# Ledger of designs, part 20: designed miniproteins, single chains, continued (4)

Each design is a single chain, and the fold is of that chain. pLDDT is the mean over its residues in the fold that is shown.

## One batch from the design tools (miniprotein)

Design m12710
Fold by ESMFold2-Fast:
Structure m12710 (fold): chain A 118 residues (1-118)
Amino acid sequence: SITLTESGGGTFRAGSSVTLSSQISGDVGGIAMVGWWRQRPGEPLQEIASLDLFTGEKSYAPEVEGRATISYDAAKNTVYLHLSDLEVSDTAVYYSFAVDLGTGEVYWGEGVELTVVE
């Protein structure tokens, strides 16, 4: 009943910035937390950022702390992940997520591919 539609991927130069977007559609009334995970080639899934929609509390993985900003536009039901000063190691598939507090269910986007080159 909930769909996450991701955009903003592609190929970028090291030292540039990117904003990844995820528009949440469907029954969004129970959504309490949103965020982003990534999977680098040959590595496990890693949580990058989260935002608690009730408290406004944000968390970031140490590898992106100071370079990443998560935000949510309630009027558009859209989650953003802004990454500045891109590194080649930011090359990964990025997955947005949304948690429904009432059901405990986690919804995932299909993944958006980011490639960072020198």
Scores: mean pLDDT 89

Design m12711
Fold by ESMFold2-Fast:
Structure m12711 (fold): chain A 72 residues (1-72)
Amino acid sequence: SMKEEGRKLILRGIGLVLRGMGLIFEGELLIEKAEKTGDEELRKKGEELIAEGQKLFAEGKKLIAEGDKLLG
């Protein structure tokens, strides 16, 4: 069923959005800590987490939109 496929895409997309948001939040916390301590390696790790999180967030939104189209 197209509606079943649409619901599965939405659930998968929500999962990616939540994971992406989590990585962005963790990355922002690492950058804040790096700014307070001067730890450049910690700053780089934070930036990498934010970039990965943004990628997952974007992919998740794309899957949600595709699932919504299948639901009509």
Scores: mean pLDDT 91

Design m12712
Fold by ESMFold2-Fast:
Structure m12712 (fold): chain A 62 residues (1-62)
Amino acid sequence: SPELEEALALVPEEDRPLLLEAAKLAKAGKTDEAYKLLGPIVESLPPEKAEKLVDAFLGYLG
């Protein structure tokens, strides 16, 4: 999906597997587990990139 591709492009390559796992958990309804994985990634990014990542991730979820 375009939103997931945008989210992946915002994070370092080493964090992409964790972002994909967070997306998988969120789609399965395990939202709390997904956000536990996503939180450290968001906090590691500059504020502007963190905001774009959250927006893209929420767009991917619906």
Scores: mean pLDDT 82

Design m12713
Fold by ESMFold2-Fast:
Structure m12713 (fold): chain A 68 residues (1-68)
Amino acid sequence: SDLALLEELKEEAEKDEELRERGEKVVKEKAEKSKAPEEVREEALKNAGLLALQARRAAEELAALAAE
């Protein structure tokens, strides 16, 4: 689920402060959209999940580059 993916991002971000800041941004946007009708909330959750996944992939790529 999108919420589980976002929580996973937060766990990774605890090791990387930059990712933590991105996680907070995603949560903020989700909260703002949650004031709208349920259809908009569903889209917000989708967007949050995608953003969390992209952040995780970026972190993995950065880790791979740093692992010399």
Scores: mean pLDDT 61

Design m12714
Fold by ESMFold2-Fast:
Structure m12714 (fold): chain A 61 residues (1-61)
Amino acid sequence: REAILRAIEADVARAPEVLEEGKKLLEENPEDQKALSAYIAGKLLYTTVGPILEMLKERAR
């Protein structure tokens, strides 16, 4: 088994938490650059992890 799949699944599990934190901070202060960065990071992690998971599954088929 590839440890990469497990690591990616762990990142997916953490992505919602980062998104929730960033969204909450942005609702309090829309101009908060730190909150915006956290929200973007969470979105990028989910977007990046999705394609990687699909690539690994196609390779393993």
Scores: mean pLDDT 69

Design m12715
Fold by ESMFold2-Fast:
Structure m12715 (fold): chain A 80 residues (1-80)
Amino acid sequence: ADAAAIAEIAATAAEALKASPEEAVRKLGAMVQKVIDEGSAEAAKAAADAVAAVLAEKEHSPEHREQLQGMIGMLKLAAE
């Protein structure tokens, strides 16, 4: 179960890196919601790392950066 969730997180991050900043935020937002609702602490940590990687690799508007930072914060709390 966790392995499948981590694989889906990795696939979503890869798609987000190839997408526009707006699409990246939408794809990552959907993934984060699913991980928070259904995922393990391990999946939440993997998702936080994936969102952080997308934030680092792409230029984002201040609004998109705040959204991504919020996602990372929520996932870090879920990973505890």
Scores: mean pLDDT 78

Design m12716
Fold by ESMFold2-Fast:
Structure m12716 (fold): chain A 81 residues (1-81)
Amino acid sequence: SAEAEEFRETAESMIRQIVRWARSRGLPEELVRELEERLRKVLEEKLAKFEAGELTKQEAFDLFHVEASRLVEETLAEHAA
């Protein structure tokens, strides 16, 4: 659907911005790749729930944003440890 494509495009854009930011902050490439893979998994899970009618478009975006923020914080904490 057009809504599913819009969700994917918006989430992919956010992932690209997060990856660019992480690299600019000097995170190791291995951690950047792991973060990107985890973010893509969240995207696919939320997109699948949206397409199944379990989440509205807004709920899918909100949950993706919350999970993405958590993953960024966890990655930063892992790098700082």
Scores: mean pLDDT 87

Design m12717
Fold by ESMFold2-Fast:
Structure m12717 (fold): chain A 86 residues (1-86)
Amino acid sequence: MERVAEAALYLGRRLLEVAPEEELLRAIGLILRIIGEELDGDEEGLLELAREAARRLREVASPEELAEVAAYLRSLGLDDLAAIVE
């Protein structure tokens, strides 16, 4: 659980950093949802939000940023999430 929560929050923060202005509200909303699922202890909900953040990040981040994100996710053993951003 803790690794999934860390990955979800990391992806949300990276999305907030790279999102264009019109997407910032969506990125903020996603981070708030991740925090809510972490507080509820819902590992499946956290994983689904992490996947959503990874998919969204792939749409807006540069290839170099995606490579850094994928490397970090692999370091956590979350290869499925890393595959989404590659």
Scores: mean pLDDT 79

Design m12718
Fold by ESMFold2-Fast:
Structure m12718 (fold): chain A 78 residues (1-78)
Amino acid sequence: MSPREIAERAIEHLEALIAKLQQLSPEEQKELAEAFLALRPEAEALVESIKAVDPEAGEKLQEVLDRLLALAEEVLAA
């Protein structure tokens, strides 16, 4: 698969995850947020790898990742 295809699929999965978070209990939201934050270094490394070969795709992926990270931090702060 091309880097753009990988980024597009990742964006679809992240958007679906954001949508699902609103259907979870507060306990489930916090557990998922903790798990996601634990994967942040790997997710950031993937974004940088995609940016190196396709800056546009990498930038779009980073925007969605940043939104999910912000939501995870808000869930844990609540």
Scores: mean pLDDT 79

Design m12719
Fold by ESMFold2-Fast:
Structure m12719 (fold): chain A 66 residues (1-66)
Amino acid sequence: GPFEEAARLLSELIPGFKPTSREELEEALRRAEERIAQGSAIPEVAANVRKARELLERARELLERS
């Protein structure tokens, strides 16, 4: 599902990162977004982080609608 895809995508961007919860995934994503906002990340990483955010939001919506 979207949560598993977001977790996989972030684990590819952060070596050794294996989130066991949505909260861990959200925290890692927030830190990555902060680095992008500060201009510290390359554009390819920024695009992948945005995609992971979209997947996480979709997973959250599916849970809330259930």
Scores: mean pLDDT 69

Design m12720
Fold by ESMFold2-Fast:
Structure m12720 (fold): chain A 94 residues (1-94)
Amino acid sequence: TPEEAAQRAAEAGRRAAEVAGKMGLDPSKISPVEATRAAIEAGDVFAAAGGGLASYWLEKRGEDPGKPMTVEELSRAAAEAARDAGPQAEVGPS
């Protein structure tokens, strides 16, 4: 469901920030791009998906995906991206 996808994306975003923190980045000021790279380096596919979704959402809104943000903001961006993409990729018919 869209709600379940958003919940999983939010968890993935938080996990991306945690992975980045373990790799020496500041988790309170992490960018989606940095979080995604840290997740890829760690081999954490779930975390990489969270960072990638947050980056996608910022790009879609005309914002810089390299901009530092809080764990909560990153998690929320990932969740919003998942809601937007949804099971049908777009709001409405395929």
Scores: mean pLDDT 77

Design m12721
Fold by ESMFold2-Fast:
Structure m12721 (fold): chain A 67 residues (1-67)
Amino acid sequence: MPEEYKELLKRAEEIKEKAEKGEESAKPEAEELLEEVERLKRSFPPEVYEELVKKIEEALKIYEEVK
């Protein structure tokens, strides 16, 4: 499994934890990571891409809900 996938997954989880704590920095980090994953989507199996996007979107949704 590409190390790149593992690093992105860890980053997504860290961002989600920040968002759950209501940290403002979580939103721009989640948006940047989502753009990076979108650019790399053809490099991943669809299953991996779906998991990454889902975690990032959950972080963004938490931020929206704490508004």
Scores: mean pLDDT 74

Design m12722
Fold by ESMFold2-Fast:
Structure m12722 (fold): chain A 68 residues (1-68)
Amino acid sequence: GSGKLLYYREGDSEPLVVDTESNGRFTGEDKGDSFPLKISDLQPEDEGTYIQEDTFTGKKTTFTLTIN
């Protein structure tokens, strides 16, 4: 499709680099109805608020990652 999912950290204007391969710490998988974001080698600085933007629909979803 012509749409693209982007992921941001709260306060950032630049999207995260999300690979479809295992080469980066942030990976995405297209499952049709969902695009789960996987963070490899999880670091303490990865905690915080993230924003998922669907550029096709303009919908934004906010979620918070915590490490307990």
Scores: mean pLDDT 65

Design m12723
Fold by ESMFold2-Fast:
Structure m12723 (fold): chain A 70 residues (1-70)
Amino acid sequence: GPDAARSGAQAAAMGAAGDYAGAATGGWENHKVSPVPAASEAGRAAAEAGRAGDAAKALQYGQNSHTASS
């Protein structure tokens, strides 16, 4: 839905800007609201990677979540 697509887009944009903590937060929010399993799972993976300090994976999973939400 619109909230999932918006959260996924925010996570992707924050990751691209180098804000990996923001990308992790956006991924977690997309996980909570996305009815699309692929987007929800990618959002969760982005949040986990961000918490682990893996900036490259947080960005990658954030982009995957945005793509699946779109």
Scores: mean pLDDT 63

Design m12724
Fold by ESMFold2-Fast:
Structure m12724 (fold): chain A 78 residues (1-78)
Amino acid sequence: SERLEELLRRLEELAREVKRLAEELGDEEAILEAEVLLGLAYIALGVGKLINDDEFALEMLERITERLEELLEELKAK
């Protein structure tokens, strides 16, 4: 579970960075996407716990992290 906790902390930090930069740029769509992605991460954690499958939660969090990283790079390119 240490890997899940570390990945969640990384994801929360990325979402915060995305929201901060999106707010500076006035990109309301990017703010909403970051909030939705963060919400999906918490849902994935809850589902993984309910079905006792840490691998499911890890895969979902990794995909969400990748999208947040893409979104951050898209914002930096503006």
Scores: mean pLDDT 86

Design m12725
Fold by ESMFold2-Fast:
Structure m12725 (fold): chain A 60 residues (1-60)
Amino acid sequence: SMADRIAELEALIANLEDQLATLRAWEAKATGERAARLRAAAATVEKQIAALRAELERLR
């Protein structure tokens, strides 16, 4: 159902937001190449969250 899909998307977004928070916390403690890699990973997760939020908004 639409409600089940909305719940699934909300759960996926919540999990990705937790991952993003972790990546940002590690980036804050990192330097050089490691910091750059963590920043790139965070940017990828942010794009995934944005895409899922757009899908969620389309279903509402």
Scores: mean pLDDT 90

Design m12726
Fold by ESMFold2-Fast:
Structure m12726 (fold): chain A 59 residues (1-59)
Amino acid sequence: DLKKWFETLAKQAEASGDEETAKLFRKAIEAYEKGDVEQAVKLADEAIKKMNEALRKRL
């Protein structure tokens, strides 16, 4: 259930104040709903990379 997973991650990013990451997950959901699965995966991958970079900077 990719859509629900992306929505959960977008909400978590919004709750943490990371608007850029949240915006990327929301764009991934829009692409998925439009049937552009390749673009949705690409946007989600970018959002995940941003999350990982933020976590690494905290360590």
Scores: mean pLDDT 78

Design m12727
Fold by ESMFold2-Fast:
Structure m12727 (fold): chain A 69 residues (1-69)
Amino acid sequence: SELSEAIAEALATIGEIVALGKENPALREEAMARADELYARLKRARSVEEARQVLDEARAALGEFKAKA
């Protein structure tokens, strides 16, 4: 379903933020805090739109962390 796909993509993207934080000690605290925040919001998502919103924010955050890495 679209909801399952959006949740899976958001989880994968949050996982990439966590991995980037583990690989980059200078970014670890910020990356982990952001990943925790996004995961908490994803757990509360009740619709495809809410899950996609978390996915979009996770993708933006990952892009910002990659630029700093």
Scores: mean pLDDT 87

Design m12728
Fold by ESMFold2-Fast:
Structure m12728 (fold): chain A 57 residues (1-57)
Amino acid sequence: ATVPGATAGDLATPEARKKVEAFNKGIEAYKAGDLETARKYFKEAGFSDAEIDFILS
């Protein structure tokens, strides 16, 4: 639902930016072979354990 009077750039909140940064770090860790670090960052980016397990399986 739309939030009336919301500040422009709701998706640019610190939380949203943190998710983007975590996702990028997760990808870099995954490419480097650090699956534990990649999993941790994907969780921070908003993926559930089940989703991460499915991606990595």
Scores: mean pLDDT 72

Design m12729
Fold by ESMFold2-Fast:
Structure m12729 (fold): chain A 60 residues (1-60)
Amino acid sequence: MSVTLRATQRDLARLAGTSQPALSRALRELEAQGLVTVEPGDPPRITITDEGARALGARL
């Protein structure tokens, strides 16, 4: 199960309470771990997996 967001890294950094550079690096790491998937676009489409959503405390 997953959640899909159309969001900039700025929006996600704000939601996560972190900085854009830190989030940018974290997104690459999370994608490598399968916690998110990123579809390039304007803005990028980011799908957060269930484990990723749990890590952010977002659980449904």
Scores: mean pLDDT 65

Design m12730
Fold by ESMFold2-Fast:
Structure m12730 (fold): chain A 83 residues (1-83)
Amino acid sequence: SELSKLPRGETAKNEKAREEFLKGLEYFAEGKYEEAIEYFDKAIELDPNFSDAYYERGLAYLKLKKFEEAEEYFKKAKELNPD
């Protein structure tokens, strides 16, 4: 871990999970929501308690009009980081 860098995705306990998460955010920014979800899934596989990845996955499902799936992922994100 590097002490000189503030990570986006601060809830990540695993640096590789954070890297996959950031790739997901790049796809999300491009409107490629299905690809973004694949990278958020990889981040979650590497760090199952990564609340930011669950939250962003929920946002991607909202963009795809998959409201029930989005709600479940937002709930999971809040359970992992209730602040």
Scores: mean pLDDT 79

Design m12731
Fold by ESMFold2-Fast:
Structure m12731 (fold): chain A 56 residues (1-56)
Amino acid sequence: MTEEKIREIARELGLSDEEIDEVVEHVKKTYGDKSEEEAIREARMLANALKMRRLA
C-alpha cells in the first residue's frame, strides 16, 4: 500500500510520528489519484523539507 511505503520512507529519514502523518495527508490530498511513483517522490521531497526545517 502506498501509505505504508510513504510512512517507511519518512521514518527512515527520522521524522516524528506527527511529521509522518503530515506527509501522508499532504500526499493523499495532492497526489491521491496519481501514480505510486509520483506519491513517493512528493513524500520524499516533503519529508526532507520537514527534516531540514527541524535542523535549522
Scores: mean pLDDT 74

Design m12733
Fold by ESMFold2-Fast:
Structure m12733 (fold): chain A 64 residues (1-64)
Amino acid sequence: MKKILLVVGDDEERAREVAEEKAKKLGADEIILLLNVSDEEAREIAKRIEKETGAEVILVRAPE
């Protein structure tokens, strides 16, 4: 089963750094960065990807 890491943030560089660290710890097969989206929109996107792919989707917000 694939693991997909979704990282939400407002800063692309910081979101990318967080994504790299978390992907290594979680064993994520794919990383998707969601920039300038609300937490509600991010949750909807996560649910859609999970249904379409059958993958485990892990949603993380990059700290400020």
Scores: mean pLDDT 81

Design m12734
Fold by ESMFold2-Fast:
Structure m12734 (fold): chain A 74 residues (1-74)
Amino acid sequence: MKEKKEKAEKVLEEGKKKYEELLDKADGYYVASLSYAGRDAARAEEYRRKAEEVLKKGEELKKEYEEKAKEILA
C-alpha cells in the first residue's frame, strides 16, 4: 500500500515545517529574554516563559503529526 506511505510522509513533512516555524519563534523569544537579562528581570522572565510555551506547543504538535502518520500506516 504505497498510498499510505506517501500520505504519512506528507503529514510528517507538514508537521516538520510547522515545528521548525515554532522553533524559530521560540529562538526569537529566547534572544529577547537575553537582551533584557541584567536590566529588566521581569521582562527577561516573561520572554523566557513565552519561549518555553512555544517549545511546548512545538513538541505537542510534533507528537500529533507523528501519531497521525502512525494512524495512516496502521
Scores: mean pLDDT 81

Design m12735
Fold by ESMFold2-Fast:
Structure m12735 (fold): chain A 77 residues (1-77)
Amino acid sequence: SQEEGFEVFRKAADAIRAGNLEEALKILADYVEKETGISRETLLKMSEEEVRELLKDKPPFVQSAAILAVRLAKLLE
């Protein structure tokens, strides 16, 4: 639901503010896996463009969570 999407982003934002980017990535990737069945491992191998194309018909919160997860993963390399 949209309410679940808001709660996921709130928790991810709290983790980012605490400096815990790995926790934020876990929260977002777990949400994407729950909503789409795409594993964290598979998701993090994709580019932002590949993710946008794959998830284009998914709810906005799912698309945003996947993009943010991929961006955070690149920052943690």
Scores: mean pLDDT 85

Design m12736
Fold by ESMFold2-Fast:
Structure m12736 (fold): chain A 80 residues (1-80)
Amino acid sequence: SAEENKKKAIEYLEKAIKALEEGNVEEALKYLGKAAYYASKSEDVEEISELALKAAQAAKEGNKEEALKYLEKLKELVEK
């Protein structure tokens, strides 16, 4: 269901945020991918994809603060 997909997206985003805060970039990217998959079942697919890509790019570049900012925006969008 849409509600179950939303809940899973939020749970994986929270895991991605925690992993990134702990410096585990690889684990954060894994959870971000899972979160984006569940979030992509919504009508906001384009905005979700853009935020997820920006978060992933920032994380890969070592810009932890910027990556967390995009993850927070993505979580807020999914929680609508």
Scores: mean pLDDT 84

Design m12737
Fold by ESMFold2-Fast:
Structure m12737 (fold): chain A 65 residues (1-65)
Amino acid sequence: MEQGLDTAIGLLLTLLDPDTAAALQAEWAAAKTVAEKLSVLQRGLLTLSDEQRAEFAARMEAAIG
């Protein structure tokens, strides 16, 4: 799970604009629990377009499958 979360945040940050990515990365660095990290990922995912979310899902399947 932890390795999947680290992969997910890395991929998500590549899809976001630099300012949004910097803010999300700061929140991720402050997150200590799996629940907090999932919350940060969810917030980031909600800022993505449908196409960006599809790309994220495809890259996650490739990375963890």
Scores: mean pLDDT 78

Design m12738
Fold by ESMFold2-Fast:
Structure m12738 (fold): chain A 82 residues (1-82)
Amino acid sequence: SSLEEKLKELEKKIEELEKEIEELEKKIKELEKKVEEALKTDREKARELMKEQMELGAKLVALSAEKVVLKKEVEKLKEELK
């Protein structure tokens, strides 16, 4: 049925989002270390890295919110399929 196909698509999107979130968390962690190093020697570089950190943080929040919405849609579709 088309509902089963839609469920499969949503589950696939959730898996892709989880992978994106994991990669983004790794980048943020690496960037935190770079910021700490830059703060000791280069204030200009630290400022640029902090901006990037804020942008990645905002993206992480957005992806996490999207994942919550998609998971709720999956739960609703699973109820309709029973």
Scores: mean pLDDT 86

Design m12739
Fold by ESMFold2-Fast:
Structure m12739 (fold): chain A 67 residues (1-67)
Amino acid sequence: MIESSRLNVQGVKAFEKGDYKKALELFEQALKLDPTNAISWLNLGRVYRKQGDFEKAKAYEEKALEL
């Protein structure tokens, strides 16, 4: 659980720097470690929304709301 939260923090820092590839890698690792962590799903949705992939963003956001 702690490692998943730590990866999310690192992913947010990468996202803020505009490194979307690194942000996706970190958020996907966080999701793999703890698929019940809604923050990981929301962060993945945020990256896809920023990249213009609105359908993928919605899918991740809806998954977070189901948890």
Scores: mean pLDDT 82

Design m12740
Fold by ESMFold2-Fast:
Structure m12740 (fold): chain A 68 residues (1-68)
Amino acid sequence: GKMEIHKEMLKKIGEILRIIGEILDLEEQLKTASGEEKKKLEEKIKELEERKEKLLKELKELEKEYNS
């Protein structure tokens, strides 16, 4: 039912916020990083951004289901 969908949405929101926090921490590290360390941080940020985008898409589909 709608309550189960709402709980799933809240779980995904929590995961998205956790990922955003991790990206912000890595972006702060990136300000002082150079060479190979900088490349590794940029790669990890890209992976987290892709995971965030996937979760946002899944959240949007749940939002549609909740409102149908």
Scores: mean pLDDT 87

Design m12741
Fold by ESMFold2-Fast:
Order: sequence, then structure tokens, then C-alpha cells
Structure m12741 (fold): chain A 76 residues (1-76)
Amino acid sequence: SAAEKLIEELREEIKKLKEEIKNNDDEELHKKLEKEFKEKFELVKRVAPPELHEELKELEEEFEKAVKEALEEKKK
């Protein structure tokens, strides 16, 4: 479905953000990418059917975990 495809695109964006945080020290770029992801996520959430809202909640948790893990790796 179109909504499932948008969710997969969001997962790919999470992977890209994690790699960018790991490989780049630009904190302003990281904040911009996080903001862009959150804006895209909100748009997808508005168009997604109720059945996919649980998967979207899990995806939001995956995003927060990925950012946290990437930042923790940089602190080592």
C-alpha cells in the first residue's frame, strides 16, 4: 500500500540520519535532519489509516533510539 511505502521511506531516513550523526560532527546539520524527519513523520501520520498508527508509534521509538545510540557512540 501507499502508506506502507511511506513507512519504509521513513525507516530509510532513520538509517541515513544514524549514519550522518556517526560520520559528521555538524550538530546544526543533525538538528536540521531530525527536524525534517519529524515534519515528514507528522505528514505521514496525518494520512495513515488508524491500523498503521501502532506501527508509526514503533517507528517514532526506533527514530529516538537510533539518534540516542548514534550520539552515545560518538561520546566514546
Scores: mean pLDDT 78

Design m12742
Fold by ESMFold2-Fast:
Structure m12742 (fold): chain A 118 residues (1-118)
Amino acid sequence: MTRVTGSATAEFDAPEGSKVKATLTVRAEGARVVNASLALTHDGKVIGTATGTADPNQTVTLTVEAEVKKGKFRASLTVTAEAEQPGGRVTATLTIEVESDGKKEQRTVPAVELVAEP
């Protein structure tokens, strides 16, 4: 089986007293997710990580949450997949949610699209 790896990064700002939630949703079709990794960084320091796997035709969801002071945030992800069938595909979507003063803002970013070969 051939392994393929994709990586993506999203940067965003949050005001002081914000709650930040990064959610990585990885959908596998005819492929296995061998490893999915999500890291949340604040001003260059890693403040949270999550990892997971998915069997063929399953979805894995990884979530990292942090309550932080004002600053620059970076969500970084890596997905490694193996094909179980010709044309096996993995799609990863990153959703960033910032909550401040009872207001919730949500941004969804396309993160990774992989086509794995046998």
Scores: mean pLDDT 77

Design m12743
Fold by ESMFold2-Fast:
Structure m12743 (fold): chain A 59 residues (1-59)
Amino acid sequence: SEEDEKWIKEEVERYLPYIKSLPKEEQEKALKKIEEFLKKVTSEEVAKKLVELLKEKLK
């Protein structure tokens, strides 16, 4: 939904500064933990979309 898209964008912007502050190896671990957490509290689809967007912005 449009509300899910807005929420995903806001969460990505919230997580980005934190993940960027981590060493490269720790970034991968953080992304995996975020994905697993989000799968439990949202849905697998939302979790995957959010993590994919985070990975794109970390390039």
Scores: mean pLDDT 80

Design m12744
Fold by ESMFold2-Fast:
Structure m12744 (fold): chain A 85 residues (1-85)
Amino acid sequence: SELEERSRRLGRETVELMARTLLENARKAKEEGKEELARFNALLALVLAPTEEQREEANEILGRKLTREEAEEELNKILREWAKK
């Protein structure tokens, strides 16, 4: 149905937009010397990114070659450290 097609399209566009915003935030943070903020945003973008191009861009910002699973593990470690405060 048209509604199902529209829903799927909006879902894809929303996730792509979220990943793009996180990548933009990561680049800005890196330019401002905010290394931990840049890392957090880039890791989150890598986990959420629906395209390989966005995942590659996230890894470029991180200076690494992480899989989505490795990025999720690092994010969980950061979140656990924040939760202890």
Scores: mean pLDDT 81

Design m12745
Fold by ESMFold2-Fast:
Structure m12745 (fold): chain A 72 residues (1-72)
Amino acid sequence: GRAGVERAEEAARRAEEAARAGDVAGAREAALEAAEALKEVTEPEDVPRAVGLVLRAVGAAVEAGLRTGEPL
C-alpha cells in the first residue's frame, strides 16, 4: 500500500499549516512525523515522492523557526 506516502503527505500539509500559523512546535512535530512515515514506504517508485514530502515538511518547520526566531 501507499500508507507511508499518504502519511507523509498529511504530515507535510500539517507542517505547512502550523508554519503559516507561526506554530513552530507543531511544524516541527509534523516534520518528524513525515520523516517517520518514510519507514512505511515499501514501494521503490514511491521513495522519491516520500522524500520530497519530508523535505517540504522540514522546510516549513525551518521557515517558521526563522520567522519566529525559535530554534528547531
Scores: mean pLDDT 79

Design m12746
Fold by ESMFold2-Fast:
Structure m12746 (fold): chain A 88 residues (1-88)
Amino acid sequence: SDAETVERVLERVTEALKSEDELTREVALSLAAMTVSIALLISERNPEIAKEVLEAAVKGLEKMVEVRPDNEELKELLEEVKKKLEEV
């Protein structure tokens, strides 16, 4: 399912955010932003699975914020997805 795909991608991104390599962390953050954008697009095009896809994105972003609590961009992405989930 699309929700399972979003969850798996964000789990891999979360592991990459733990890397000691700065470039790896920057690529992981870019992949997180892209994955969230795709999840939002899927939710708009497929209302029947919107809640499941957005819940998967929230779950993944919450874990990323736990790994990088100082990263404001991840917190902003999490709030954006949470707001969209409230509208579904």
Scores: mean pLDDT 85

